# Ledger of designs, part 107: designed miniproteins, single chains, continued (5)

Each design is a single chain, and the fold is of that chain. pLDDT is the mean over its residues in the fold that is shown.

## One batch from the design tools (miniprotein)

Design m19951
Fold by ESMFold2-Fast:
Parts: structure tokens; sequence; C-alpha cells
Structure m19951 (fold): chain A 79 residues (1-79)
């Protein structure tokens, strides 16, 4: 599961950063990876995660919000 390994690395990076912009970019990448591997029944949820990632970039969301999104992306990718 290459996507799972990449999302785990993105989670570690998001937890280490203090830059909200970097965290938001990492979260969007994790959401896109989750969408790529999502089973059909989870595609709407995965699209929702991608839209949240875009919103974090546009609205300069918090590192905490970005980390939470990466954790949700990982959970979806494990399903």
Amino acid sequence: SEALEEIRELLERARRTTDGREAAELALRAAKLALEVAPPEQIPRAIGLVLRGIALILDEGSVEEAVELVEEALELAES
C-alpha cells in the first residue's frame, strides 16, 4: 500500500511543522492520495476531504485542522 505509506509520511511531516501553509499543502496531498485509492462507496467522502484541503490553503487554516484532515485521509485509505 504505497498510498498508505505516503499518507503516513505526510502525517509525520504535518505534525512536525509550525507552518499552516505547509500543513495545508500536506493535508491536500494526503486527501488526493486517499481519493486515488478510495473504493466507490467512499468516493463522496474522499471528495469532501479534498475540498477541505483546498479550503485550508485558501483560508490559511491551522496546523491542527490540517493534521486532523491527514488523519481522516489515512483512515479512509485504510478502508
Scores: mean pLDDT 86

Design m19952
Fold by ESMFold2-Fast:
Structure m19952 (fold): chain A 84 residues (1-84)
Amino acid sequence: MLAEKIAVKARMILVKKYGRDAKVTPEEAAEAAKEAALELGLSEELAEKIGEKALELARKRGEEITPKEAAEAVKEAAEEVLAE
């Protein structure tokens, strides 16, 4: 499903930029979500909505989160936005 592809891509982006064992901020997770959506061919509008929702969900997980936790938040955000 598209939401899973966005989450996998976002995790890859975070690991590439910050390292496999690095913790990332919710803001960095949201930026990766937006970048992943755009790379997969989604519109700017849809990518921005996914990023905003991912930011909200990532903030609920903590101030610093693992790339895996960030990817889980991104998947949930993409599922909610794409179900509209």
Scores: mean pLDDT 83

Design m19953
Fold by ESMFold2-Fast:
Structure m19953 (fold): chain A 56 residues (1-56)
Amino acid sequence: GDPRAEGRALLALGYSRAEVRRLVREGRAQDELIRLLTSGRISEEEFLRLLAEARA
């Protein structure tokens, strides 16, 4: 994964800076994004867009 892009995507979804920093530090940012995707809280299209924007 890309922990920096994953962290930025979580920030864009409304997660706090403190929560994102902890998730990235613990290597769980990708797992959290996958959880949101599989639970239907974000779409696959939205997930891909957020990661692309975070890498810019």
Scores: mean pLDDT 79

Design m19954
Fold by ESMFold2-Fast:
Structure m19954 (fold): chain A 73 residues (1-73)
Amino acid sequence: AREKAEELFEKGKEALLNSDYEEAARYFQEALALDPNSEKAIDALLNLSGAYRMLGDEEKAREALAKAKALLE
């Protein structure tokens, strides 16, 4: 599970670099579903927030940012 979550996170970052924001959001969501407490979870949520902002989904972007903040507390 952890190895697959890391692979999905890496694919999400590649999708962001290619401006494939919907695909990036999907990969980050799948990574978080497999390992929600990973060391990369905060980074995944921040990148997911960024992808949602580029897609114009401000509500989902705010939710992802709030989840990242909760993990930092």
Scores: mean pLDDT 81

Design m19955
Fold by ESMFold2-Fast:
Structure m19955 (fold): chain A 80 residues (1-80)
Amino acid sequence: EADELLREAARLIGEVLGEENGENFYRAMKPFLEASPKATLELIAEHLEYLAELAREQGNEELAERMRKLAERFRELAKK
């Protein structure tokens, strides 16, 4: 579940910042997610919220909303 959400986040980041940045995000976050799940899920949510703001500023409201909703899913998983 957490890994699937991380892959979805990487895909959306790829749409905003380019596919290589999405892949790099997944690679960088995976070991932290395994070592410190709650803190890492919260950090990913914050990162997605920041990227949603950037997408909105670029006029991509649909992408911004998708990222914001995904961030909320990460925050809910972190509360478990």
Scores: mean pLDDT 82

Design m19956
Fold by ESMFold2-Fast:
Structure m19956 (fold): chain A 88 residues (1-88)
Amino acid sequence: GSMSKKLGEEATKLAEEAKDLAMQALHSTDKEEAQKLLKQAEELLREAEELFNKAKPGLSKEDALKVQIKIGVAKLVYGVAKLVLKKR
């Protein structure tokens, strides 16, 4: 329903914000700042996945796929950032 669409849109916004924070962490010259940004990205991704799981049963297949792609992209960027920051 309309509430599921709003939850899906919120999940998309959180995923986009998580991706942006992970990208900021990758470009940060301060290791401590980078680690804080990465932790914030992880928390936002967790919230995005929880909202998507609540929204999923009430979303069209097209809307669900769009949210899933946004979360997937954010997870990939976060994973790369985490790996790079762990190595140095």
Scores: mean pLDDT 88

Design m19957
Fold by ESMFold2-Fast:
Structure m19957 (fold): chain A 76 residues (1-76)
Amino acid sequence: MEEKAKELVEKARELLKKASTALDNGDYQRAADLFEEAARLYEEAAKLSTDPEEQKILQKRAESFRATAERLRAKA
């Protein structure tokens, strides 16, 4: 993985930890925002990846995080 792509994934993982804390506190709107931001970082990492399989995995994870954000916004 390109160093920049790896940094984006690591930043997204930090946001996901914050999203977990927001969910524990019942803050669905904050959790949704954090999942959406994590999805964007995974999409950027996918664009920087030169491995087709890695790119697909990152894109699928981004889509999953976006879907989660939409569900959480509906609860907010």
Scores: mean pLDDT 84

Design m19958
Fold by ESMFold2-Fast:
Order: C-alpha cells, then structure tokens, then sequence
Structure m19958 (fold): chain A 66 residues (1-66)
C-alpha cells in the first residue's frame, strides 16, 4: 500500500515515469481508496503523454476525497 506509493514517488522524482506508473498501480491494487496515489498515477501518465488515462484517474482521485 503506502510503501509502493512511496516507491512510485521516488521513481517519479528520478524521471522513471513508467516505473512510477507500475508502482502506483500496484499500490492501488492493495488500497484503491488512496486518493493521493490515484492523483500521482494521473500526473505520471501525463508525463508519458497518456492524457486520456490521466484524466480518468484524476476523476477517480477526486471520487476518493471527502
């Protein structure tokens, strides 16, 4: 859960956007209600030019927030 989200953020900071996406997807498989991880996944997808997927996941991130 949180540990995979931290790995994703570390990979994103290193410029490994593909690795960040994989780590965030793994984190969400364990904790699908983590709004921060949905948002971070969307941002990493935008860096890869995957804008349609990013827009969908930004909406999912917002749905997890109170």
Amino acid sequence: GLELGREGRARYAAGDYEGAVRAYEAALALDPRDADTWYNLAVALEKLGRFDEAARYRELARAQEA
Scores: mean pLDDT 81

Design m19959
Fold by ESMFold2-Fast:
Structure m19959 (fold): chain A 73 residues (1-73)
Amino acid sequence: SEEEFRRLKEEVDRLISEAKQGNLDAAKKALELIPEMERVALETISDPVAQAAARRDFEELRKEVEKIIKELE
């Protein structure tokens, strides 16, 4: 649902913000939640082209969080 996606997005955005402040645990938690956020997003998107774009955006988000983890370790 859009509400479930909004909740997950708010949580992931908060965790990424905390990770950028030096919280490694927040970065790792964000990385764990991204696949669930992707699943929920794809359930709300009916167009295959839009689904492909969303998958790419989530790949980029995952890479950004992985980079933060590497920089903090």
Scores: mean pLDDT 84

Design m19960
Fold by ESMFold2-Fast:
Structure m19960 (fold): chain A 55 residues (1-55)
Amino acid sequence: MEKEIEEARRELQRALEAGDNTGVAKAAKRLMDLVGVDEASRIAQEAVEELRRKA
């Protein structure tokens, strides 16, 4: 299960970098299904913070 979560997290990050709105939605839904809303929200916040740090 952890490996699937890691893959979904990477896919979310790649989709965000590519501006792929469909990919972002798909990866976010997969994360919610795997880890639930609370943890998925935390992961999404980390991905957004990583983009902000890059700027």
Scores: mean pLDDT 77

Design m19961
Fold by ESMFold2-Fast:
Structure m19961 (fold): chain A 85 residues (1-85)
Amino acid sequence: MKEEVEKHFERAIEAAKQGNADEAVRHLLAAVDAYEKGKEKVSSEEVARWIGRVLRVLADLLEGNYEQAIEDIRAFKEEVLKELE
């Protein structure tokens, strides 16, 4: 599970490097889905937090701020992986 979540975040970073907002967001949502399936219970507050992270990355990409989007994806990845430890 943790490895699958990590792979989705890496794919999101590659999509963001290409300025592909649609693919980056799809991979981030896939990472969140894999996280939810890997845990017996995920709180509504955790889900809201992760969706907030996805929306922030989308905003960065739509503004053409690809470097900031990549940084935000990396921060999001580290936070999610820490919750899986």
Scores: mean pLDDT 82

Design m19962
Fold by ESMFold2-Fast:
Structure m19962 (fold): chain A 102 residues (1-102)
Amino acid sequence: EEEIKKYEEELKKDPTNVDAYSKLARAYLKRGEWEKAEEVFKEALKINPDNADVYLALGEFYLERGEYGKAIIYYQRALELDPSNERAKKLLEEAKKKAGIE
C-alpha cells in the first residue's frame, strides 16, 4: 500500500525513527500481515540494538497478538536499557497482569 511505501522511505532516510517503524508495523497488523510487522521491528533492532523505544514497540506488538511472554521479555529489555522509563514499567505490569503472573 501507499502508506507502507511512505514509511519505508522514511526509514531509509532515518533508520532510528521508532515512530516510522511503529506506523509501518501497525499498517501490516491492520492487514493481517503480522509476520511482516514482526520483521519490521527485527530489522530495527539489527540497526539499533540498544534502542529502548524499539523494544517497547515490539513488546506492544506481542501484547496485541496475545503473546504475553514475549511482550514481557521485550518490556524487560527496554527497562534494562532505560531503567527510568515509566512507560516500560507500566506496560510490563500490564503484560504480567494479562498473563496471569500477578
Scores: mean pLDDT 78

Design m19963
Fold by ESMFold2-Fast:
Structure m19963 (fold): chain A 80 residues (1-80)
Amino acid sequence: SDREEMERLVEEMRELAREAEKTGNARAALSAEVLLGVGLIAAGVGVATGDYKFAVEQLRKMLERIRRVLENPDLPLSEA
């Protein structure tokens, strides 16, 4: 279900954000935390409205952006 997919994506994002912190790169860690925060807001909207499809779509976008940050830690958040 979209709800279970949303929950799984939230867990994946938390894991990647922790990986960003482990790099010791402050920009990457902060960017990952901001992107996780945006994802968590989208998940909250999904829970509040029942629009889990919207939450899943936004979480997938944020997850991809965190992966870009991990590949290029000096990338500005606006370009991730």
Scores: mean pLDDT 84

Design m19964
Fold by ESMFold2-Fast:
Parts: structure tokens; sequence; C-alpha cells
Structure m19964 (fold): chain A 99 residues (1-99)
């Protein structure tokens, strides 16, 4: 709670929303993490990091199609992102497993 309140006072909406989303990912509250990462992407649509974390939240929620879309967006912005490529492969494999 005190750490969460400190992050909410950050005037950079993009960074503040990324930190809040990351906090909720750590807590296992993937729906709240998703909401904050969506706000982070809206604040800075050119942030490969924001798209990457949005994809991670979708992946954790089992929304593999949306996870793939978000990871593809991250890789369009930063094609050299090794983490983004690995997460895209994971999401694609999970989607193939979903019958």
Amino acid sequence: EPALEAVKKDPDLGIANLLLGSYYLWKGDYEKALEYFEKAVKANPKSATAWLYLGIAYLKLGDYEKAIEAFRKALEIDPSNVQGRKLLEEAEKKLEEAK
C-alpha cells in the first residue's frame, strides 16, 4: 500500500502506469495489471516496454490472441527486443495448445 501510493504520485503518467501495472503483476492481480498497462500504452503508444508488459498481462490472463498482438506491436517499435520475441513465441505456442 505505501509503495503503491508513492508510485501514484509520479507525474509521468506513462512511467507511473508501468510501475503500477508491474506492482499488480507481482501481486498476481492480472486484471488490474492489464488496466494500468493499457493506460501506459495510451500515454505513450511508442513505448515498446509498455506494449511488452501489456502482452505479458494478456498472456497471464490466457488471452493469447491479444498477447500476440501486443508483442507484435512491441517488436514493430523495437525489432531487436529478445524478450519480446521469446514472449511472442510463448504466446503462439499457448494459442496452438488452446483447442
Scores: mean pLDDT 80

Design m19965
Fold by ESMFold2-Fast:
Structure m19965 (fold): chain A 96 residues (1-96)
Amino acid sequence: DKTEELLQKIIDALTLPPEDEEKSQQLLSEALSTGVKEYFDEFEKNRKSLSQEELKELNEKAEKEAEEIKKKYPDLSEGEVEIVKNAIYARLLVNK
C-alpha cells in the first residue's frame, strides 16, 4: 500500500535524531508534498461524499492509531503526534 509507505516515511522523518533536523524537515516536506500531489483529489472526493458523523469516526480512529504510534515512539512531541494523526486520517479517508 503506497499510502502506508508514505505514512512510514513521515514517521521515519519525525523519529530522526536532533542532529538530523534539517534532513528530518526535508524528508517530512517531501513525503507530505507527495501525499498531497498523489491523493488530494481522492481525499477531497471522499471527504465531500461522507457524512460529518463518518468523518468524525475516521478522525477518532486516526487519533487512536496515533496514540499507539506515540507509545511505540515516546520521544515524539505533541505536534509530531498531531502530524502522524493527520497523515493516518488522510490515509483512512483516501482508502474509504
Scores: mean pLDDT 83

Design m19966
Fold by ESMFold2-Fast:
Structure m19966 (fold): chain A 106 residues (1-106)
Amino acid sequence: MEEAKKLKEKGEEAEKKKDYETAGHYYIQAGKLYEKEKKYKEAGEAYEKAGEAYEKAKNYYAAAVAYKNAAEAYEKGAKSEEDRKKAEEAKEKAEKYEKKYIEKIE
């Protein structure tokens, strides 16, 4: 929908300004709206961008959550082996940043 696309564009603008926390926030909102519309592939892409933004912000907890949401969205929208590979890659990133978050708070 138009609302999800607009939020994604706001995320891209925040990224250009290196405001990665704000970028991640907008990308998460876009992903949630795409999920409500059953646009799982677009939702996965938005959540993946959120993970990348939070990663750059060194917010590893938010990055892990975003990548986990991306993996789940890609799995729900998977129509090909290539789509399943994207889900697996997102799962690996979620596990990586979950571990990194745990190490950082210890």
Scores: mean pLDDT 84

Design m19967
Fold by ESMFold2-Fast:
Structure m19967 (fold): chain A 83 residues (1-83)
Amino acid sequence: MTKEEIDELIKKGYSVVLIGKKNVEEGLAAIQPGSIAFIDKSLFTPELKERALAAGAAEVREYDGEVEESKFIPGKGLPRPPP
């Protein structure tokens, strides 16, 4: 389910940050203004959610699975046909 949400966000041009167990601080540092942050379910706490929002995340969601290592996934623009 979370993978489908991430795919939809990326298709819409949103950048996504996965925050994993191994490198939480690097994950937080990767957050860009307007990014959507997904936090590993076992790490998902009100405190970590607030830290992600403070780092510039537009929204913070729980990742329905394991995230071992934090990862930044850039949003992709939709290709536009030539006029």
Scores: mean pLDDT 76

Design m19968
Fold by ESMFold2-Fast:
Structure m19968 (fold): chain A 70 residues (1-70)
Amino acid sequence: MEEEKKKRKEEVLKLIDELISLADDPHTQEMLKQFKESTLKRLDTMTLEEADQVISHLRLELRLARAAKA
């Protein structure tokens, strides 16, 4: 269970960091950084199912952000 939680946490962090790197404006970058900090605190109390839902949502947002830049 701990190993699975670490893998989910690493994936969430990776996806949020990619979103921050794609953000063009300082306001959005700051909001995403605050979201990252908030999400890290919440991940410690999340179930694996909840973490998988967050990952799926972040993957969708990342795909949309990349498409908007293309």
Scores: mean pLDDT 79

Design m19971
Fold by ESMFold2-Fast:
Structure m19971 (fold): chain A 69 residues (1-69)
Amino acid sequence: IKELEERIKNAKTSVDKAKAYLDLGKEYFKKKDYDKAIEYYEKGLNYSVGSIGQELQNNLNKAKEEKKK
């Protein structure tokens, strides 16, 4: 997690920042911390375009559905 937070801080492009948020959201999702997964996927969407944006949206929707259960 610290490595992923550092990767976000050091990301130079919007695409790299979006990918770092996607990876961080996935790590929180694996830990079943759906609130943090949702937060980081939403942050990633602010920087994402094209296929990475679609992957972020799909993972966000999945995290929201898991939170309801």
Scores: mean pLDDT 77

Design m19972
Fold by ESMFold2-Fast:
Structure m19972 (fold): chain A 78 residues (1-78)
Amino acid sequence: SVAEEVERLVAEVAELVASLSEEAQQEVRRFVGALQEAARPAAEAAAATPDGEERLLALALELAEAALRKAREAAERE
């Protein structure tokens, strides 16, 4: 399921971030924070909709995939 895919990606991001330098960890956290802030209006709109769960999962997947790409890029630079 999409939810299981999101869970796997989040776990992989957490493992990668834990292996990075403090500087790289901060870079990834700032990036993820900015993505979450940008996604906030869409997430709030989805949460206010009766059938919003599927849209929230799609947003979570998109954020998790972007976070994973950023964490991998940071790891490759070290």
Scores: mean pLDDT 82

Design m19973
Fold by ESMFold2-Fast:
Structure m19973 (fold): chain A 79 residues (1-79)
Amino acid sequence: ALATLLAAAEEAGLLAEVRAIAAGDRAALEALAEGLARLALEEARAGRVEIASEEEARELARRAAEDLAAQIAAAQAAA
């Protein structure tokens, strides 16, 4: 699970942010959310996803970043 998320982040160019989130860096979490929002908007412009607004893209990205942070925290707690 975590390895798959790290591979996806590496492909998207977000690996540094994921590593910082694992270390508890809140600024890295905000940076990841911003990066994901940009990717979501690019996918919408390319017609690959339906996003009604820039606000929706940012909200989805923030939820995805928070979910990723929770998964990292759970994996660290289990280790």
Scores: mean pLDDT 69

Design m19974
Fold by ESMFold2-Fast:
Structure m19974 (fold): chain A 81 residues (1-81)
Amino acid sequence: MKLTLDEIVELLRERFPTLPAEVQEELLAFLESNGDLRAAAERLGISPRTLSRRLREEVGLDQPSLLVGLRALADEGLVPR
């Protein structure tokens, strides 16, 4: 499913603060790794497949959309830097 940037940002703005701390850490690792799923998964000590599945299940976004949305939230100061 394709969402607009505004829809992605709004979804993440509402969901990110309500997510379990572990999922928030997974999203931040993904953002800090500039969307490199393998690098983020290595930092978290899990497989890229496991991280991909969890991000999809928790947020329901594809990786490119998720990265763009998380960057927008970081620019708004809604996620830790």
Scores: mean pLDDT 77

Design m19975
Fold by ESMFold2-Fast:
Structure m19975 (fold): chain A 90 residues (1-90)
Amino acid sequence: DDEGFDLLVQGSQLFQQGQLEEAAELYKQSIKLATDPILISDALTNLGKVLLAMGKYEEAIKYYEEALKLDPNNSDARRNLELAKKKLEE
């Protein structure tokens, strides 16, 4: 799943540079093209992190929950899901 992975890596580079909207677009493209459920889970988790950074906590929660359905062992999704829920209660 080289194409899906390459888009995930590019999205993460843009996210690290603070280009939130462009990072989200690349993560969405990764999700659409990827066939590996672990890779899709990682892309959903990173899309959730972008939404969390934008203050969209309810949307971030949905993406983290979908990530955990695909990969229940995704510790990054689990940790960020808890953070997003705490932010929503603030």
Scores: mean pLDDT 88

Design m19976
Fold by ESMFold2-Fast:
Structure m19976 (fold): chain A 90 residues (1-90)
Amino acid sequence: VSEEEIDRGIGDIAVAVALNLVKQGRYDEAIELLEKVIERLPEEFRSDAYTALAIAYLKKGEKEKAREYAQKSLEIDPDNPLAKKILEEI
């Protein structure tokens, strides 16, 4: 297993955990986890983490930050359906 494969796997798990925290209303904990993980992820694997940040900020009522992170996600993956959906809801 390469370091890149490990980082991608960690990113995927962290996104899943963060989305569960958002579902529980634990938005600040989700944001903190995602910010720490993004620092360790290669740029090409950050799209889902940025989408999860956008969801957390949207649920927290911070629409401007939600838009910013959804746009960052789409810069990496223009076809990300969740990021597109977030921009439609703002």
Scores: mean pLDDT 80

Design m19977
Fold by ESMFold2-Fast:
Structure m19977 (fold): chain A 80 residues (1-80)
Amino acid sequence: SEEERAEFLIDLLEHQVERIKKALEKGDKSPLLIKAVELTIEQAERLLEWLRENGFPQELIDRVEKILEEAKKILEELKA
């Protein structure tokens, strides 16, 4: 179903953010990690727009908003 597809994409982004957090905890501040975070933000923003435009459950929208907030916070830490 489209909802199962949305959940799968959200799970992928959540796992991507967790991998980024682990790299950051190990002291990785490389340009590659910065690029990975920027791409994650872009992917999350695109997914959020798609979910909102197609009337997906608020639970899924909230999950993507949380991903976006966490990724933006990480980007601020990496640019400091």
Scores: mean pLDDT 86

Design m19978
Fold by ESMFold2-Fast:
Structure m19978 (fold): chain A 68 residues (1-68)
Amino acid sequence: MGGSEAAREVVRGALAGRRVRLTTEDGGVIEATADNPAGVTAAALRAIGHGEKRIEVEVDGERRVYEG
């Protein structure tokens, strides 16, 4: 399971002042920054709820892939 870890990376990156980008399996993109708490919440919830599909988390251009 990678959803919980993906959510943790999103929150951690955004709170550290980094630009975090979550890409869903359908190609949807959610921007998560400290300036956009709604985006951080949406990205974290999407990551936690992702039981069966792939999520990419990009922090300052560095990508990690999580599968549910």
Scores: mean pLDDT 73

Design m19979
Fold by ESMFold2-Fast:
Structure m19979 (fold): chain A 97 residues (1-97)
Amino acid sequence: MLEEGLKAYREGKFEEAAEYFKKAAEKGDVEATLNLGEVYYQQGKYEEAIEYFKKAAEKGDKRAQANLGHVYAKQGKIEEAKEWYRKAGKEADAALV
């Protein structure tokens, strides 16, 4: 469990949370890679969020695939969002338009 990173994230200390998750992600932790993407997303750093969600999604993490779709939707990249939602087993809905 990534207790220190999760505590920092819950407290809104995104830079600190990113450092903890980054160390675990470098060791191959898919959960840490997903959490690092979420930290960047919360900071509005969508390109960095996409990078880390994509790394976890390519390892088969369904939550990362769904989160990648959500970030693309936030950027207005609706076609990319729909594709990643399909991979995650979720339907693209009208709320994405």
Scores: mean pLDDT 77

Design m19980
Fold by ESMFold2-Fast:
Structure m19980 (fold): chain A 72 residues (1-72)
Amino acid sequence: MAKALSKENLEKVKELAKEEAEKLGVKDLEVTDALEEDGVLNFRLRTKAAPAKLVQIVNETNKKAQELGIKG
């Protein structure tokens, strides 16, 4: 069961994903959509970065979102 994020939480998630991308040297990350399902954030992303970096960005963003109580 997927749950759409509120506008406020979506913007926070976009900012977190961009911050984690910057830490990995990825500067072209665009988050087009995000859904919460079973406490995990699922993203639609646009970037030229390698898949391994995308996995790290997604995992770190999920970790930070959980720490901040972002639930959708």
Scores: mean pLDDT 74

Design m19981
Fold by ESMFold2-Fast:
Structure m19981 (fold): chain A 90 residues (1-90)
Amino acid sequence: SEERIQRARELVERFRKLITEVDSLLAQLKAEGASPEEIALAEGVRDTLRALVDYLERKIAEGRPLSDEELQALERTVAEAEAFIARLKA
């Protein structure tokens, strides 16, 4: 449906903003001499977010929208991640 495609597009935008923020935090961690384990964890999060964006964009391009349940789960996940990053920046 158009509504589910629009929700997927909004999720792509939100995940892309998170990727940019994670990249900025990752650069800061490296500059501050964070442990290899901390850097690897942050890189893993970034790579997972990139894979989700690629997946969503493919679904949008194919006109094969995700289910309401899948969209709700991803919307909760991105909202939790956004809140976590906002707390780190405060």
Scores: mean pLDDT 84

Design m19982
Fold by ESMFold2-Fast:
Structure m19982 (fold): chain A 61 residues (1-61)
Amino acid sequence: SKEEADIAFNLGKKLFEKGLYDEAAAAYRRALELDPDNEEARKNLGLALEKAGRLEEAAKA
């Protein structure tokens, strides 16, 4: 649901702020699974993957 997508997206933001980039990427992926049209979540996923050193995965996000 959109509510679950919003929860996952906000969790991703909090994890990113804490420097937990792998966990942030997982939360953003969950948000996109629930709401594929969330452009902000897609951009934030890419950034989280780059910060985690997962450049190949970031290129696919």
Scores: mean pLDDT 84

Design m19983
Fold by ESMFold2-Fast:
Structure m19983 (fold): chain A 91 residues (1-91)
Amino acid sequence: SEEEEARKELEKLEEEVEKETEKIVKRAKELSKEELEEEVKKLIDKANEELKALVSKIKDVKIATLVLMRGMAVQGEAWVRARKAYRELER
């Protein structure tokens, strides 16, 4: 179904964002605040483009809305995790 295909593509996007976020967090101590913010911004920009492409393929407005909301939440979590890693380095 369209919902199942959208869910699988969203799960792949979520997994990719999570793995890339973990790589950034692991390197946080080697990056300046500006470099860390640029790395996260690049990740979010790429994820946003992929999310927009995914949503544009979905004909059902309800499914499209749910996918968009979940994808945006994943992007928000990446920022939260990067910010936490940066703050831990300042302590």
Scores: mean pLDDT 79

Design m19984
Fold by ESMFold2-Fast:
Structure m19984 (fold): chain A 60 residues (1-60)
Amino acid sequence: SDEELQKELKKIKEEYEKILNFVNDMIKNKIEIPKEKLEKIEQELEKLKEKGQELSEKLE
């Protein structure tokens, strides 16, 4: 259902923004993120981005 897809899309967007803001805050404050942790964060952001795009396409 479109309502469930929109709800899931909103959840993905909020989670993506939360992680992105965390990373941006760390960078702004010149806090080094360990390479292994940064890679996991980048992979998670990419997964959320791709899933969000896929769901938004299905809504049309």
Scores: mean pLDDT 80

Design m19985
Fold by ESMFold2-Fast:
Formats: C-alpha cells, structure tokens, sequence
Structure m19985 (fold): chain A 71 residues (1-71)
C-alpha cells in the first residue's frame, strides 16, 4: 500500500489518481472545518483514471490523501 498527502488553499480542487493494473484506490479529503469526503474505486487490468471533486472555502486548507492498495 502507498499513501500520498497534499494540502491546497483553494475553493475547488480536482484530484486525479491514475492506476495501472488491479488496485483499490482510496481518495480522502478533509477541510479545515472538519468536513470530510471519501471515494473508493476498484481498478481493472487497464489504465484507470480516478477523479474526485472537492469543494473548500477561500482561506481554508484542504488536505487530500490518495492511497493505492494493490490487489
């Protein structure tokens, strides 16, 4: 398993993750006000792009985690 974390200060963030081969991709976002969003996608044998749209507020940080779990 691999986890990457990012921080953004923006009203809107588009998170994209690319997986090649079978994996479970977990996208998690947390705003400074404590609101959390989570997406989970199982990928197949072909290259898959997973996209998550996250909405924040101006002046607030959004923390994003992307975890890839090989199958």
Amino acid sequence: SETEEFEYEAPEVTVTAVAEGKAKVVLEAEREDGIKDKGVVDTGEEKTTVTMQVYGAEGHKIKVKVTKIPV
Scores: mean pLDDT 73

